# Designs tried in a protein design run: designed miniproteins, single chains, continued (2). Part 42

Each design is a single chain, and the fold is of that chain. pLDDT is the mean over its residues in the fold that is shown.

## One batch from the design tools (miniprotein)

Design m5447
Fold by ESMFold2-Fast:
Order: C-alpha cells, then structure tokens, then sequence
Structure m5447 (fold): chain A 70 residues (1-70)
C-alpha cells in the first residue's frame, strides 16, 4: 500500500526539505518510494534532480563519494 501524502511529508520534512519542495516532489513523483527518495537526498541529490530522473548509476556513485569525503 502506498504511504499517504501526510506520511511522505513527515519523512521528507525530517530530511530538511521545505514544505514547498515536499509538495512539488509528491506532485511530480506520487508513486515514488520514500525510502529511495530519502536515499537520493542522503547521497546529495537535489529535489529537482530526483524529479527529473536524470540520475545515472555513475552519477549516484560520484555523489555518494563526494558526500563521504566532505
């Protein structure tokens, strides 16, 4: 069962996103796994990059590396 918009908002707010960013993400990616979205945010991807879906496995690996080395 898909989590409610309220549950999605709570999880994303905990990650430090603004209410406007959260609403945009829920609107553009209503069926996205929140665990995957949170993982991408933790890897250093922006809300815009996640929505656009242009993230390759190579880009994901580079972002994880950058975040761990900062």
Amino acid sequence: EMPSDEEKKAALLKEGLSEEEINKLIKELPKASISVVVGMLNAGFSVEEIIEGKISSEEFSERIKEKLLE
Scores: mean pLDDT 68

Design m5448
Fold by ESMFold2-Fast:
Structure m5448 (fold): chain A 100 residues (1-100)
Amino acid sequence: SMEEVERLVAEIEELMEELEEAVKKGDLQRAEDLAKRILILLQELMSIDPERAIELIERLIERVKELLEKETDPEMKALLQSFIKALEELKEEGRRKAEE
C-alpha cells in the first residue's frame, strides 16, 4: 500500500540519521546493527515498490560515501565500504525486478 511504502521510507530515513550519528561517535557496533536493519527494510521496500527502493538506495549511497570521505578509523571505513557494496548490489537486484 501507499501508506506502507511511506512508513518504510520514513523508518529507513530515521535509521540512516541514527547511523550517521553512530559513525560520528565512533560506535562501530551500533553502526553495524543500524546498517543491517536498513538493508532488511530496503529489501522489504524493494519487494513492494522496487522503483521507490532504487531511488532511496541511490540517496543512501551518496550519504554513506560522504561519511566515508570524513572517516579516519580503519574499522569504520571497512564497515562503510561494505555497506556501500551491499547497497549497490541491492540496487542492481531492484533494477532487474523493476524491468520484469
Scores: mean pLDDT 88

Design m5449
Fold by ESMFold2-Fast:
Structure m5449 (fold): chain A 133 residues (1-133)
Amino acid sequence: EEERRRRLLEEAGRHVKKAIDLIQKALNLLTEAHKLYKEDPSKREEAQKLVDEAIKYLDEAVRHLVRASRLLKEAGPEAEDAHKLFEQAASYAGAAIVTLAEDPENFEKAAELAQKALDYSQEAYRKVEELLR
């Protein structure tokens, strides 16, 4: 019973670590794309390629967060707070993708949403670590 719960929490922790890394990579790409759009209009096509890559990382992060959320739901009611944080993180990452799909030049809003996804993912990871203590 406890060993199964521990394995579910450890697997969820691995997925959220991967999501954190992917969201961080997406934020770095969005920062670089924003700089290119603002400083050199001739590099808009290069900036768009960075946005496309950031969207791919955010999409992959959403899949990891959704997987982590499902594992926490299976782990039981003690993991409910972490489960809700992963749902919030996935929601914000998804909102960042939608923002960029509607307007690729809306870097500020997309970066704000991706940062919230990162913050919620990091908080969820801390709660998973606390449950493993």
Scores: mean pLDDT 87

Design m5450
Fold by ESMFold2-Fast:
Structure m5450 (fold): chain A 98 residues (1-98)
Amino acid sequence: DEKLIQEVVERLKPIFEAYREGKVTPEELAEALVEAARELAEHDTERAYQAAAYLLALAYALRAGDREEARAWVRELAEDPSKAREIYERLLERLREL
């Protein structure tokens, strides 16, 4: 799990840098985060769901502009990692509505 998570994080670093430099839009970064989260979730482990939920919270902040709600999801995930799969599923539902 950690190897897969590290590989996904390393793939995302260049697009975060491009976003910081104004080369990609918030929507493009959010799409990359959602795709990475789906790849992690396919592994179907608690740790992969934790990483996937975190990425979806970031994508939600970018697309919805609701940083406080995104922070609440991240806090809930950090306080109770066993809820990671539920949080992942709820965030996917919320993002689909956008």
Scores: mean pLDDT 83

Design m5451
Fold by ESMFold2-Fast:
Parts: C-alpha cells; structure tokens; sequence
Structure m5451 (fold): chain A 98 residues (1-98)
C-alpha cells in the first residue's frame, strides 16, 4: 500500500539524512520541489486519478513528516518523488539535500 511504501521511504530518508538539520532538509525538499514542479504536479494528479483517498495520501505524508521531524507540507514533495520515481527518486532527493 501507499502507507507501507511511505513507511519504508520515511525510514530510508531518516537513515540517509541522519545528522542533517531539519532546516536543511526543509530547504532541500523545497528546492527539489521547485526544480521538479511539473513532474511532481503530474504525480499529484496521478494519485488523484488512481482514486487514492485524500486520507490515505495525508497518512502517507504524515509518516514521512514524522520520520524526518518536519511539517506535512514540507514532507509532501517526498511522497510525490516516491510515487513518480520510487527508490531511485528518493536517492536523487537525498543527493539534492546533502
């Protein structure tokens, strides 16, 4: 499920970003989202078209946010990267933040 994928992604990101400040994680996620705005918007629309309930999507975002110690709004791009590019996308995200 998307929630199970978010749990694995959250654990991966927390491990790889260990020692990175919350402010640096937030700024890196925002910068990555702005650089990939069209692709992440497409991922958001795909989740909607796949009839993923908003509650399920919000729960997945909250899992990632809680693992990283940031807000749900700041963590939302990480869910779209996961949905669009899977594990490889998360590796790109980690590289962009570090």
Amino acid sequence: SLVDQAQVAGDYLAKELKGVSKDAIKKGLDAFAKANEKELSAAHNRLFLEQVPAATRNKAIKIIADKLGISQADAEPALYVLHLKGEEGLKELVSAIK
Scores: mean pLDDT 82

Design m5452
Fold by ESMFold2-Fast:
Structure m5452 (fold): chain A 74 residues (1-74)
Amino acid sequence: MIPSVEELRAEIEDLIANVETTDPVDAQRRLLELAQQVYEAKKAGLISPEEFQQLVALLERAAAALGEVVRKRL
C-alpha cells in the first residue's frame, strides 16, 4: 500500500536524522524508494500539490545531507 503523507514525512526525516550512521549505498537506495513512493502517492491523488512540494523539499534535504556524508568520506 502507498504510505500516508505523515508516514512518508516521518521516514524521510528519520533518514535525514540517521544519514551519518547509515551505509551510504543503503541510504541512497532508501532515498530513491521514498522518492518513488512520494511520486506514486501524488500520481494516485493521495496527496495535495502543497503536501507534494513539502515532501519534495524534505527529499532534497535528505539528498543534500547524504551528499555531504559521501563527500566527507573521500
Scores: mean pLDDT 80

Design m5453
Fold by ESMFold2-Fast:
Structure m5453 (fold): chain A 79 residues (1-79)
Amino acid sequence: MEEEGKKLLEKGAEAFREKNYRKAAELVAQAIKLLGETETRKELAKLLGDNAPIVYAMGIAALKGQIEVGVKVAENVLA
């Protein structure tokens, strides 16, 4: 399960770099369910550095059923 969560974060980071924010948000939300919030933040910081907080926020929005809000925030901040 821990390795599965980390693999989801790696795929989420790739989706984010491809500007596929919806896919990134969905993958990070799944990783949060498997790893928890603290571990997800640590792993995202390693993968995405300064972009980790925005990608984490997208995942939290998706986890709360508000993926459209998370995607819009990312598009606004990163445009």
Scores: mean pLDDT 81

Design m5454
Fold by ESMFold2-Fast:
Structure m5454 (fold): chain A 116 residues (1-116)
Amino acid sequence: MEERREKLLEQIKALLEAMRGGDVGAVARFNEKGELTELIVLGYDPYLGEWVVARLPPDDAEAEVRRLGTKENIERAYEEALKIIDNEPFLTDEQKELAKEVIEEAYRRALEALDA
C-alpha cells in the first residue's frame, strides 16, 4: 500500500510539472459504499510559481504534505474537492456531509503538518 501511494505521488508530481500554469484540482476516490478512500489535493502556488501536493487518507491521521504547502493553494484545492463531492449524483446528502467532514479533518491535519 505505501509503495503504491509513493508511486502515485511521483506520477502526480510529473503530471503537475506538465500541467503547470493551469487551474488546481482535487481527486477524490470513493468506494462502492460512497465512502471516501483517498483524497489527493493539488494546489498551484502563484506566489512561488510551483505546485504543492497533499495526500490525505481518510483513515490515516497522518497526511502526507509535500513541496511548498502554501495555505492559499491548499485551500483552493480543498474547495475544489468540496465541489467534486457536491456534484456527485450517486451520493446521498448524508454521504456528502460525511465525505466533507473527512476532507475537512484531513485538510486541517495537512495544514498542521506544514506548520510543525
Scores: mean pLDDT 53

Design m5455
Fold by ESMFold2-Fast:
Structure m5455 (fold): chain A 94 residues (1-94)
Amino acid sequence: AELEEARRLGKALYVALHELGLEDGVAVLERMLAAQPAAEAAWTGDPRARALAAALAAGIREGREAVARGEELSEEERELVEEVKRLIEEALAE
């Protein structure tokens, strides 16, 4: 499901940025999470896009909690984290 995929991507993004030591990237996600309730309340567009953004934000929070607890990721979650890390490293190389 699209919302479930967005949630998994959000979790993977937070974990990937943390494990790569990209503190500025983690700080951007934390600022985004702090702004999310106000942004969601101000949203006047497609309800589906709003739901997708909320799912992504929920995933990012799950990633933050997993890191804080030292939680072991599933094999599927680990594979997604490694894929996201590769994409981030490729973007930074340009």
Scores: mean pLDDT 79

Design m5456
Fold by ESMFold2-Fast:
Structure m5456 (fold): chain A 65 residues (1-65)
Amino acid sequence: SMMIFSQDQIDVIKSDPDMQKKMDQMNQEAIEASETEDKQQRLAIYEKIIEQAKELLEQVKKKLE
């Protein structure tokens, strides 16, 4: 589970197949980062996840407003 999302935000994500797919991709990227021994490559993956999480939060915000 993503620590940055509330239950209400998760419910919105799960109600939208495109948003759920993005969350699943981010979770998969997090697993890959945890298996990455190169610190620079791992940081680059985390940075991508942060950017994706920000985009997903913007989409959730629009649906909750």
Scores: mean pLDDT 78

Design m5457
Fold by ESMFold2-Fast:
Structure m5457 (fold): chain A 62 residues (1-62)
Amino acid sequence: APEQQATAEAGRRSDAALERVKEIAKEIRKKYGLDPNLSLTELLEKIGPEEFAREVREILEK
């Protein structure tokens, strides 16, 4: 088993981050009228990383 120091923290952090990212991405897709099946990469290509960062900040500010 490759369990070492930060392994448990990394896994937990990944799960929490995925949940949050999915919620944020869903709100952004809805706001821009984009396909709900659009991947994060495609979303970033459509709106750009600057707009994505701004939308993330707005959602977190709520």
Scores: mean pLDDT 69

Design m5458
Fold by ESMFold2-Fast:
Structure m5458 (fold): chain A 69 residues (1-69)
Amino acid sequence: PVPTAPGRALTPKELAEEVIRLLDENVPLSPLQMAVLAERMGLDPERVAKLVAEKNYEEVKKLFEEFLK
């Protein structure tokens, strides 16, 4: 059985799904945390950090959804 604890290392796909879930639940996100997640997924961390800082969560969600296609 794979542990589902908060400290669990997630795959890029699992990270994308978790970020989308957090955005849907309106959980407050930090630009730094989102940049780290974007970097692990091969996305531009600077762009994602800027979008989160500007509270453009719709665009952030689109970037992560595109990764899951």
Scores: mean pLDDT 71

Design m5459
Fold by ESMFold2-Fast:
Structure m5459 (fold): chain A 66 residues (1-66)
Amino acid sequence: SKEKGAEIFEKYFKDRFTYNGKGGKKFLDLSGLSPEALRRYFLTGHDGEIPKLSEEEAEAVAEFLA
């Protein structure tokens, strides 16, 4: 759900990446990625900056960002 995605985004991502005007940091500019590409990115995790999310959590965040 968008509510669940918003909560996960605020907890882990709001200061770590930018996507189409959401977020506030330049470190991980994910603008222009499709929702499917975003979901794959979150399922992978990256270098302690983004935790590896469950499939449900990754879909929720991608839905919120869409």
Scores: mean pLDDT 65

Design m5460
Fold by ESMFold2-Fast:
Structure m5460 (fold): chain A 87 residues (1-87)
Amino acid sequence: MVEEELKKNPKLLEAVKKAAELVKQGKYEEAIETLKAAGLSEEDALLIAGALAKGMDPELVLKMHIALKNKDTETARELVEEQRKLK
């Protein structure tokens, strides 16, 4: 499951959390470089940084990314719905 994959990569989760903080400060280039340094491609780093810029939860963004890469579209939809319920 996506959560097990997340627990196997704590460095990636920390990178996404740091990128979220950088995005809040308007430091988008530093956020992208932080994500790339954690092993993400430039395309994936841009997508994650964009989601973080919209105020999405960093852990939720990473879970959606993992689900989409594993072609688990149903889990990805459920995670998007959870984010939308947060007011």
Scores: mean pLDDT 73

Design m5461
Fold by ESMFold2-Fast:
Structure m5461 (fold): chain A 73 residues (1-73)
Amino acid sequence: IDKYIEKVKKLYEEGKLSEKAYQFAIDKLNEWKEKGITDKDLVEFSKEAKKLGISDEERGILGKLFVEAMKEQ
């Protein structure tokens, strides 16, 4: 998880994520650091991100990272 927190920070620094998308992703990764990531968490992330107005492009970037983080468990 810490590896993916660093990747998200780098994406934000590069201007590829808005402040809203960055904060949301960091909060989710910190939560999942203790609990792990499930398929249900990825579905919930997608729904919550859309409700928060995070763009389709940003959701795609974050979704790919979160799937990779889940696969490394």
Scores: mean pLDDT 79

Design m5462
Fold by ESMFold2-Fast:
Structure m5462 (fold): chain A 59 residues (1-59)
Amino acid sequence: MSREERIELVAAWLATEYRDVELDDEEFAALVRRFLPDASEEEIREVRRLTLELKEQLA
């Protein structure tokens, strides 16, 4: 599985499990790092962007 595929899977999981939960930046970063412990700040921002996009599509 590629890094991009892992980022997309984490975003999809967060969009599904935390659909109705608003996470602050620190809480979100901690959750992302549980699945991607070496995630950069840029990768965390990408996961957040995808999560918000997916949540909008699920609404």
Scores: mean pLDDT 79

Design m5463
Fold by ESMFold2-Fast:
Structure m5463 (fold): chain A 92 residues (1-92)
Amino acid sequence: HHERAREGARRAIRLAGEASRASWEEGALRGSMSAGVAAVAAATGLASGREQEGARSAARSAERAARLSREEGAERGARYAEEAARAGAEGA
């Protein structure tokens, strides 16, 4: 269903935004920036009627954000990024 892709993208936007903030607060600049890219990808897909593509792109960027945040010691940011990746994958 188209609604599944839209819901996945919406959840990815919210969770990636939380990941970006948490990673930034924990000093993980690379993780924070990658999470921001995930949020933008999901938002762009949602706005342009390409929700499934946006969700898929967000999942990939959020997976990278989780890895980078964990490498930089941002465990809270990494957990939000993992949830964002899952939401994006469910919408893909």
Scores: mean pLDDT 87

Design m5464
Fold by ESMFold2-Fast:
Structure m5464 (fold): chain A 88 residues (1-88)
Amino acid sequence: SDEELIRELISLVDEMLKADYTNKEKVEELLKRAEEILKRSTNEDIRAQAQFLIDLLKTILENPNYDKKVFDTQLELIKERLEELLKK
């Protein structure tokens, strides 16, 4: 269901917020999980947030020494958008 996919994406964001961004294997695991959610969704709003998360995770993999706070801000924004989708 769309609600289950949104909750799975929120769980991925929460897991990433708690993760060490220099742990490449963990970031790659979360990226693959986000890509699987994208493939399972036909909802355009869910797909847009999943794609945003995928793009952000790819950026983290390319820039692991970047300021974690900058990435956390973008992840929190994705989470807020996902939580708003649950209220619709």
Scores: mean pLDDT 84

Design m5465
Fold by ESMFold2-Fast:
Structure m5465 (fold): chain A 88 residues (1-88)
Amino acid sequence: ARYSMQQRLDRIQSLRGLDSVDQVDRFMQTANPQVRRVARLTYAFMRAGYYSDMDSFLTQVQRMVQNNDYGAMNQYIDAQDRLWRQRA
């Protein structure tokens, strides 16, 4: 459980290094559902050129994981996904 939190932080940091569709798709294929949602939103921001929003999003998710606040993290991801769908 505690070690899983560090693994999630490492995976979120890895998402900042993603600069291609292939890297995102490969990550989504093997990641757990919560991490896949983060990867999907990160890719959506990246593809749209919203790099400032992408960095803020990743920083907030990382902070919530570091604080072991998975409830707030899930609610935040849900809110960001909803807002992204409204931008379409």
Scores: mean pLDDT 64

Design m5466
Fold by ESMFold2-Fast:
Structure m5466 (fold): chain A 96 residues (1-96)
Amino acid sequence: MEEELKKLLEEAKKLEEELQEEAEKKGLNEEEVLETYKEKIQKLQLLRLKGHVLLAEEKGAERESLEKLKEEAKKLLEEGYLEVEPLLKKLEELLK
């Protein structure tokens, strides 16, 4: 768990830094970044979601935080990220 969480956080950080550097280099505003890097942003959201779910399983989380993660997971699933389905099931278990 801890090793997996560290790896997910490292991957998320690298992707976030890459997106920030590219946006800054091209002088893009927030809306232009969302349009240009939609796929990379969705991948970053997926990595963050995986990390938050693992952290919630190990250390617990407030109901409001779990509900918010569930909402983010549903949005990613609607966008075609089938990998999110197991994460949604885990969040539903944590909310019981």
Scores: mean pLDDT 76

Design m5467
Fold by ESMFold2-Fast:
Structure m5467 (fold): chain A 91 residues (1-91)
Amino acid sequence: SAAAEEAARARLRAGVEAAREQIRRLGELAEAGDEEALEQLRKFLRLAEEAAETAAEELRALGLAPAVAEEAARGLRELAELAREELERAE
């Protein structure tokens, strides 16, 4: 239903926002010279990029509504871009 799709999208948006906060914290630690944080940020970028490429198709295959699948893919692309920006700042 439209209500269920909106609820799912709201949960996805909340998850993306929580992930953005984690990426920013990792970026701050990496910029301060934390090698472990830098490695975690690189791993996150790779995983987010891979997931973003396939997310919409995979989520639709799992029976998720197209709007929900597209929202998830968009969120992953935004997270990958943020992680890339933080890596450029730290390196």
Scores: mean pLDDT 81

Design m5468
Fold by ESMFold2-Fast:
Structure m5468 (fold): chain A 61 residues (1-61)
Amino acid sequence: MSEEIQQRIADLEAERTKLKADFDAKIAQSDPETAAVLKEKLDRIQKGYDAEIARLKAELA
């Protein structure tokens, strides 16, 4: 049961890491206007991942 939550946390952390890498690559290759939009989108998405990961970690405590 806790192993299922641990696996979900691991999956979310992996998704978050991959998503950040993909966005960082796009930001580096983008014009300043597009880069600003991508940075805002990345920040919003990362906050969503951080909130879900924190919730799942609280369930393990």
Scores: mean pLDDT 84

Design m5469
Fold by ESMFold2-Fast:
Structure m5469 (fold): chain A 84 residues (1-84)
Amino acid sequence: DDLITEAKELQLVLMLSQVPEGLSVEELVERTGMSRAEVSRILRRLQKKGLVELRDGRYVVTEKALEELEELKKKYQELVEELN
């Protein structure tokens, strides 16, 4: 997959990680400016990866997603320190 698709997946996971109660497809469309079709496609991919789940009509991040975000943040901090 291209970098743009991966960036969009990361954007949705990061947004959902900030909203413990989760977000509907409509709320994600409004917040991201992505089309409904794009948001739905990305959410389907994230569900298959076990990074989001649907709870009462709202998408929430899984513990797996939170762990992966923390590891990404740690690696980013190490890169920032190396780049000065």
Scores: mean pLDDT 81

Design m5470
Fold by ESMFold2-Fast:
Structure m5470 (fold): chain A 83 residues (1-83)
Amino acid sequence: MKEELKEKAEELLKRAKELKKKAEDDNHTVGLAETAENGSRYAIKLAEEGDLDEAQETLEGAEKWLERAEELLKKKEEEQKKK
């Protein structure tokens, strides 16, 4: 359980960092990705401290923010291709 939560949080952290790099010109999308990054880091810390229930809840929140950021980036990429 702890290892699974930590691995998932580390994966979300990596995804959030890559998304921030790709969306650097979009402050709103970067902000959402930063929220996901911070949530993922906090979930890792909670899991390491044994707060598995709070780690899971924090991770679910971070995942939701990351998905929103990914959706916004995809929408902007599609808008750029329509020129």
Scores: mean pLDDT 79

Design m5471
Fold by ESMFold2-Fast:
Structure m5471 (fold): chain A 71 residues (1-71)
Amino acid sequence: ALEEERERALEEARRVAEEKARKAGITEPPAEEVVEELALQRLGADAARRGDRATFEELRAELEALELARQ
């Protein structure tokens, strides 16, 4: 289900963000917004690869809403 995929994507995004920060010598934990954005990008890319256009467009809309909320 999408909820389970979202949970996995968030876990992977957090790991990627933490690893990137460690390699750059950053001691601050990655911002929750950054992790969330990376997770949505990953889910969207995966949906696009499997041809799930409906899920891709839904996730893209969520990503745009997240970017607006950051403004």
Scores: mean pLDDT 76

Design m5472
Fold by ESMFold2-Fast:
Structure m5472 (fold): chain A 69 residues (1-69)
Amino acid sequence: ASAEEIERLRKMAEYLRVKAEGTEEEAAAYEAEHPEAARYADGLAASLGVSYAEAAEILERAAEELEAS
């Protein structure tokens, strides 16, 4: 995996953490700065049918696995 792919997964996870723990305003601000990551993250969470916090954990683990390989 590329450094760009790993960074995108981390941004996706961070966005989902903000959605789980933060305010709507904080989530909107993050989305404005990282619109592609937010879009992919929302789609993934919906596809998995899990909570935002669980989706964030999945993405964090995926990024770590790709970094280690």
Scores: mean pLDDT 82

Design m5473
Fold by ESMFold2-Fast:
Structure m5473 (fold): chain A 68 residues (1-68)
Amino acid sequence: SKEEAEKLLEKLEEALASTEKALQDIPEIRSMAERDKAFLEEALKEAKELIKKGEYEEAVRITKEALQ
């Protein structure tokens, strides 16, 4: 549903924000956090486009996969 897709999008944005904070606070994981950030940014972009197109089930699938 649209509501489920929007909730998962919010969780994906939270994961991205958490990764950005980790990049500042924990230098030892910087290379991993940078890769995770890039992955989450791409997933967020794709999920937003799918929601725009009304493909809510695909947006849910992609965001759940990105959050794992």
Scores: mean pLDDT 79

Design m5474
Fold by ESMFold2-Fast:
Structure m5474 (fold): chain A 91 residues (1-91)
Amino acid sequence: SAAVREGLLLLADLLTERVEADESLSPEQRARVLAAIAALRATVEANASAEEINAAAGALVQALIEAVGEERALELLDEAIEEVRRELAAR
């Protein structure tokens, strides 16, 4: 749906901002996560299949876990998803 696409693009933007602002990440870790976010954005913008979008989203989750560990990756995702929900609710 259009709402899911909009939410995923907003999620990509918010995660990009959080990753770029994260002083604890090495330049290499930051580049790897930003590349995974860019890949997710590209698949969504290309109107890729749900399977391709799910694969890109899974790759992003894995990249976050590898960069910051599972606990912190889940915290970052939860915060970004909550911010997406708030922005989509704010008309």
Scores: mean pLDDT 85

Design m5475
Fold by ESMFold2-Fast:
Structure m5475 (fold): chain A 66 residues (1-66)
Amino acid sequence: MDVVKRVASKDLGVSVSQIDKLVELIKKNPDWSPEEIAKKAKEELGLKVSVKNLANLAKGLMRVLE
């Protein structure tokens, strides 16, 4: 998990703490799509990353959490 968080942080220009909040959002909303998680995270965390890039990150994190 930590390796995935570091790689994603570097590639997308988001902090590891922001990725931790994204993981918490996924765990609290297991029925949400990656796109729904990405939109909510961008709204709550003020991330400069596109919804598409955040959705790809969320999809990868959801796969690792399974």
Scores: mean pLDDT 74

Design m5476
Fold by ESMFold2-Fast:
Structure m5476 (fold): chain A 80 residues (1-80)
Amino acid sequence: EIKKLEEALKEAEKKGDKLGQFKSYVGLAEYYYKKKDYEKAKEYFKKAEEILKELSDEALPSEYVPLVEKAQLLKVKLEK
């Protein structure tokens, strides 16, 4: 599971695929949050947030809307 996220992240980085990087960072943040490793979850979430900020100048495909919603919920959970 984590290996698939790490592989997806590497491929997205090779291609300059910011959406793929965002998806992979959100997945890694959720993975560590479930393991109660909140420090790593926050680290990966911050990386996802930075990528999303870079994407603000690009049209976000509708298929990524649920992923953005998950990232927003994760942010609320981690900011307690």
Scores: mean pLDDT 75

Design m5477
Fold by ESMFold2-Fast:
Structure m5477 (fold): chain A 74 residues (1-74)
Amino acid sequence: GSVGFLGSLAGHLQGAAASSSASDIYQQGRDYLYEARDKAKASTDGKEAQKLALEGMDQGGKLVDQAKALESAS
């Protein structure tokens, strides 16, 4: 039960990867970033959860960059 939020973060990443819409990719990346950040700040235990949240924030930033590039190209 205590690891359910990590599945949510992975879901955002996979949802963005499955989308070809700049708007959808941007929303998934933004939601991924904010959820990962908030969970990392709230965590007082779970070294793996914090590591994944920090890596998630990096991945979310890359998704936002991808969305901007896609919108710029269109």
Scores: mean pLDDT 67

Design m5478
Fold by ESMFold2-Fast:
Structure m5478 (fold): chain A 85 residues (1-85)
Amino acid sequence: MEIREKARELLEEARARAEEVADDEKELVRIAGEMYAEIAELAGLKESAEKVRELTEKLVAGKISEEEYTKLMGEAMRPTLEKLL
């Protein structure tokens, strides 16, 4: 399945970037958020990808709590996870 192969590539790229900025929590959050958004785009879910990026930037800017981010990210990524099943 092409989507799974591309998702694995995105995860490997995110891991490599995370190693470079392991002590920068703000950049680690951005790397993880961008990876999830790219996986959502790969699944054809542009609206989910936009929501993931919006939530990641709000968390990085301190506009939402980590608890709110976790809940809203789960909701935004649900269609992506269902598509990959």
Scores: mean pLDDT 77

Design m5479
Fold by ESMFold2-Fast:
Structure m5479 (fold): chain A 97 residues (1-97)
Amino acid sequence: KKEEIAKIIGESVREASKELLKILLEKHPDTSKEEIEEAEKKIEELTEEAYKNPEYWLEKFKEFEERLDELLAEANADTKEHIEIVKKMIEKLKEKL
């Protein structure tokens, strides 16, 4: 179960991060290949970290939910879209856990 939870968290972090990158690239089509490769590398690093430390990432998701109203109040339209992706990821995680 613990190993299964780590996999669910890691996959969710990867999926959300890739969705965020896709939106970023749609808004910034002039993003260099080098910047894209660096972002993809960071996504894989975050995914691996989530596999190794699922408890830390669950705590971070909880902190995000607790600050959701504050983050939404301060956010511009672009940031609200990013917040919604993370929120959706957390909701899906809760369904799988």
Scores: mean pLDDT 77

Design m5480
Fold by ESMFold2-Fast:
Structure m5480 (fold): chain A 56 residues (1-56)
Amino acid sequence: TLAEEGARAARDAALAKGDEALARTLYGRSLQIGRERGDEAGYRSGIRGAEDLERQ
């Protein structure tokens, strides 16, 4: 699903920086946001967070 793909992308971005603990946190947070605020919108927020990490 879109949610699953978003969570994976966020995790992979954090892992690329070697921060496995952060990757777990982002995955869990993306899932929670997706459930509470509507799956697509919540995951887009999680993906943006991962992208910001990759840029920083």
Scores: mean pLDDT 63

Design m5481
Fold by ESMFold2-Fast:
Structure m5481 (fold): chain A 75 residues (1-75)
Amino acid sequence: DEFGKKVLEISREAAKKAAEMLNLPEFLEAVDKPPEERTKIFRELVAKDPEAYRKFVEAYRKLLDEKMDELIKEL
């Protein structure tokens, strides 16, 4: 499903951009890891700095919404 693949790519790009904007290199690296490793890394990052994780999630949601709007306009 081409649409499903684009949605996953948009999600990954939004997460990467959120990490870059907030200068969170550990989050940026984690996004490209396999699901199990990513979960472990994110758990460690949340324990280390829960406020950074909250800001990351907020930025990710905003960027995800913007990228999804762009995808919908292409349909």
Scores: mean pLDDT 79

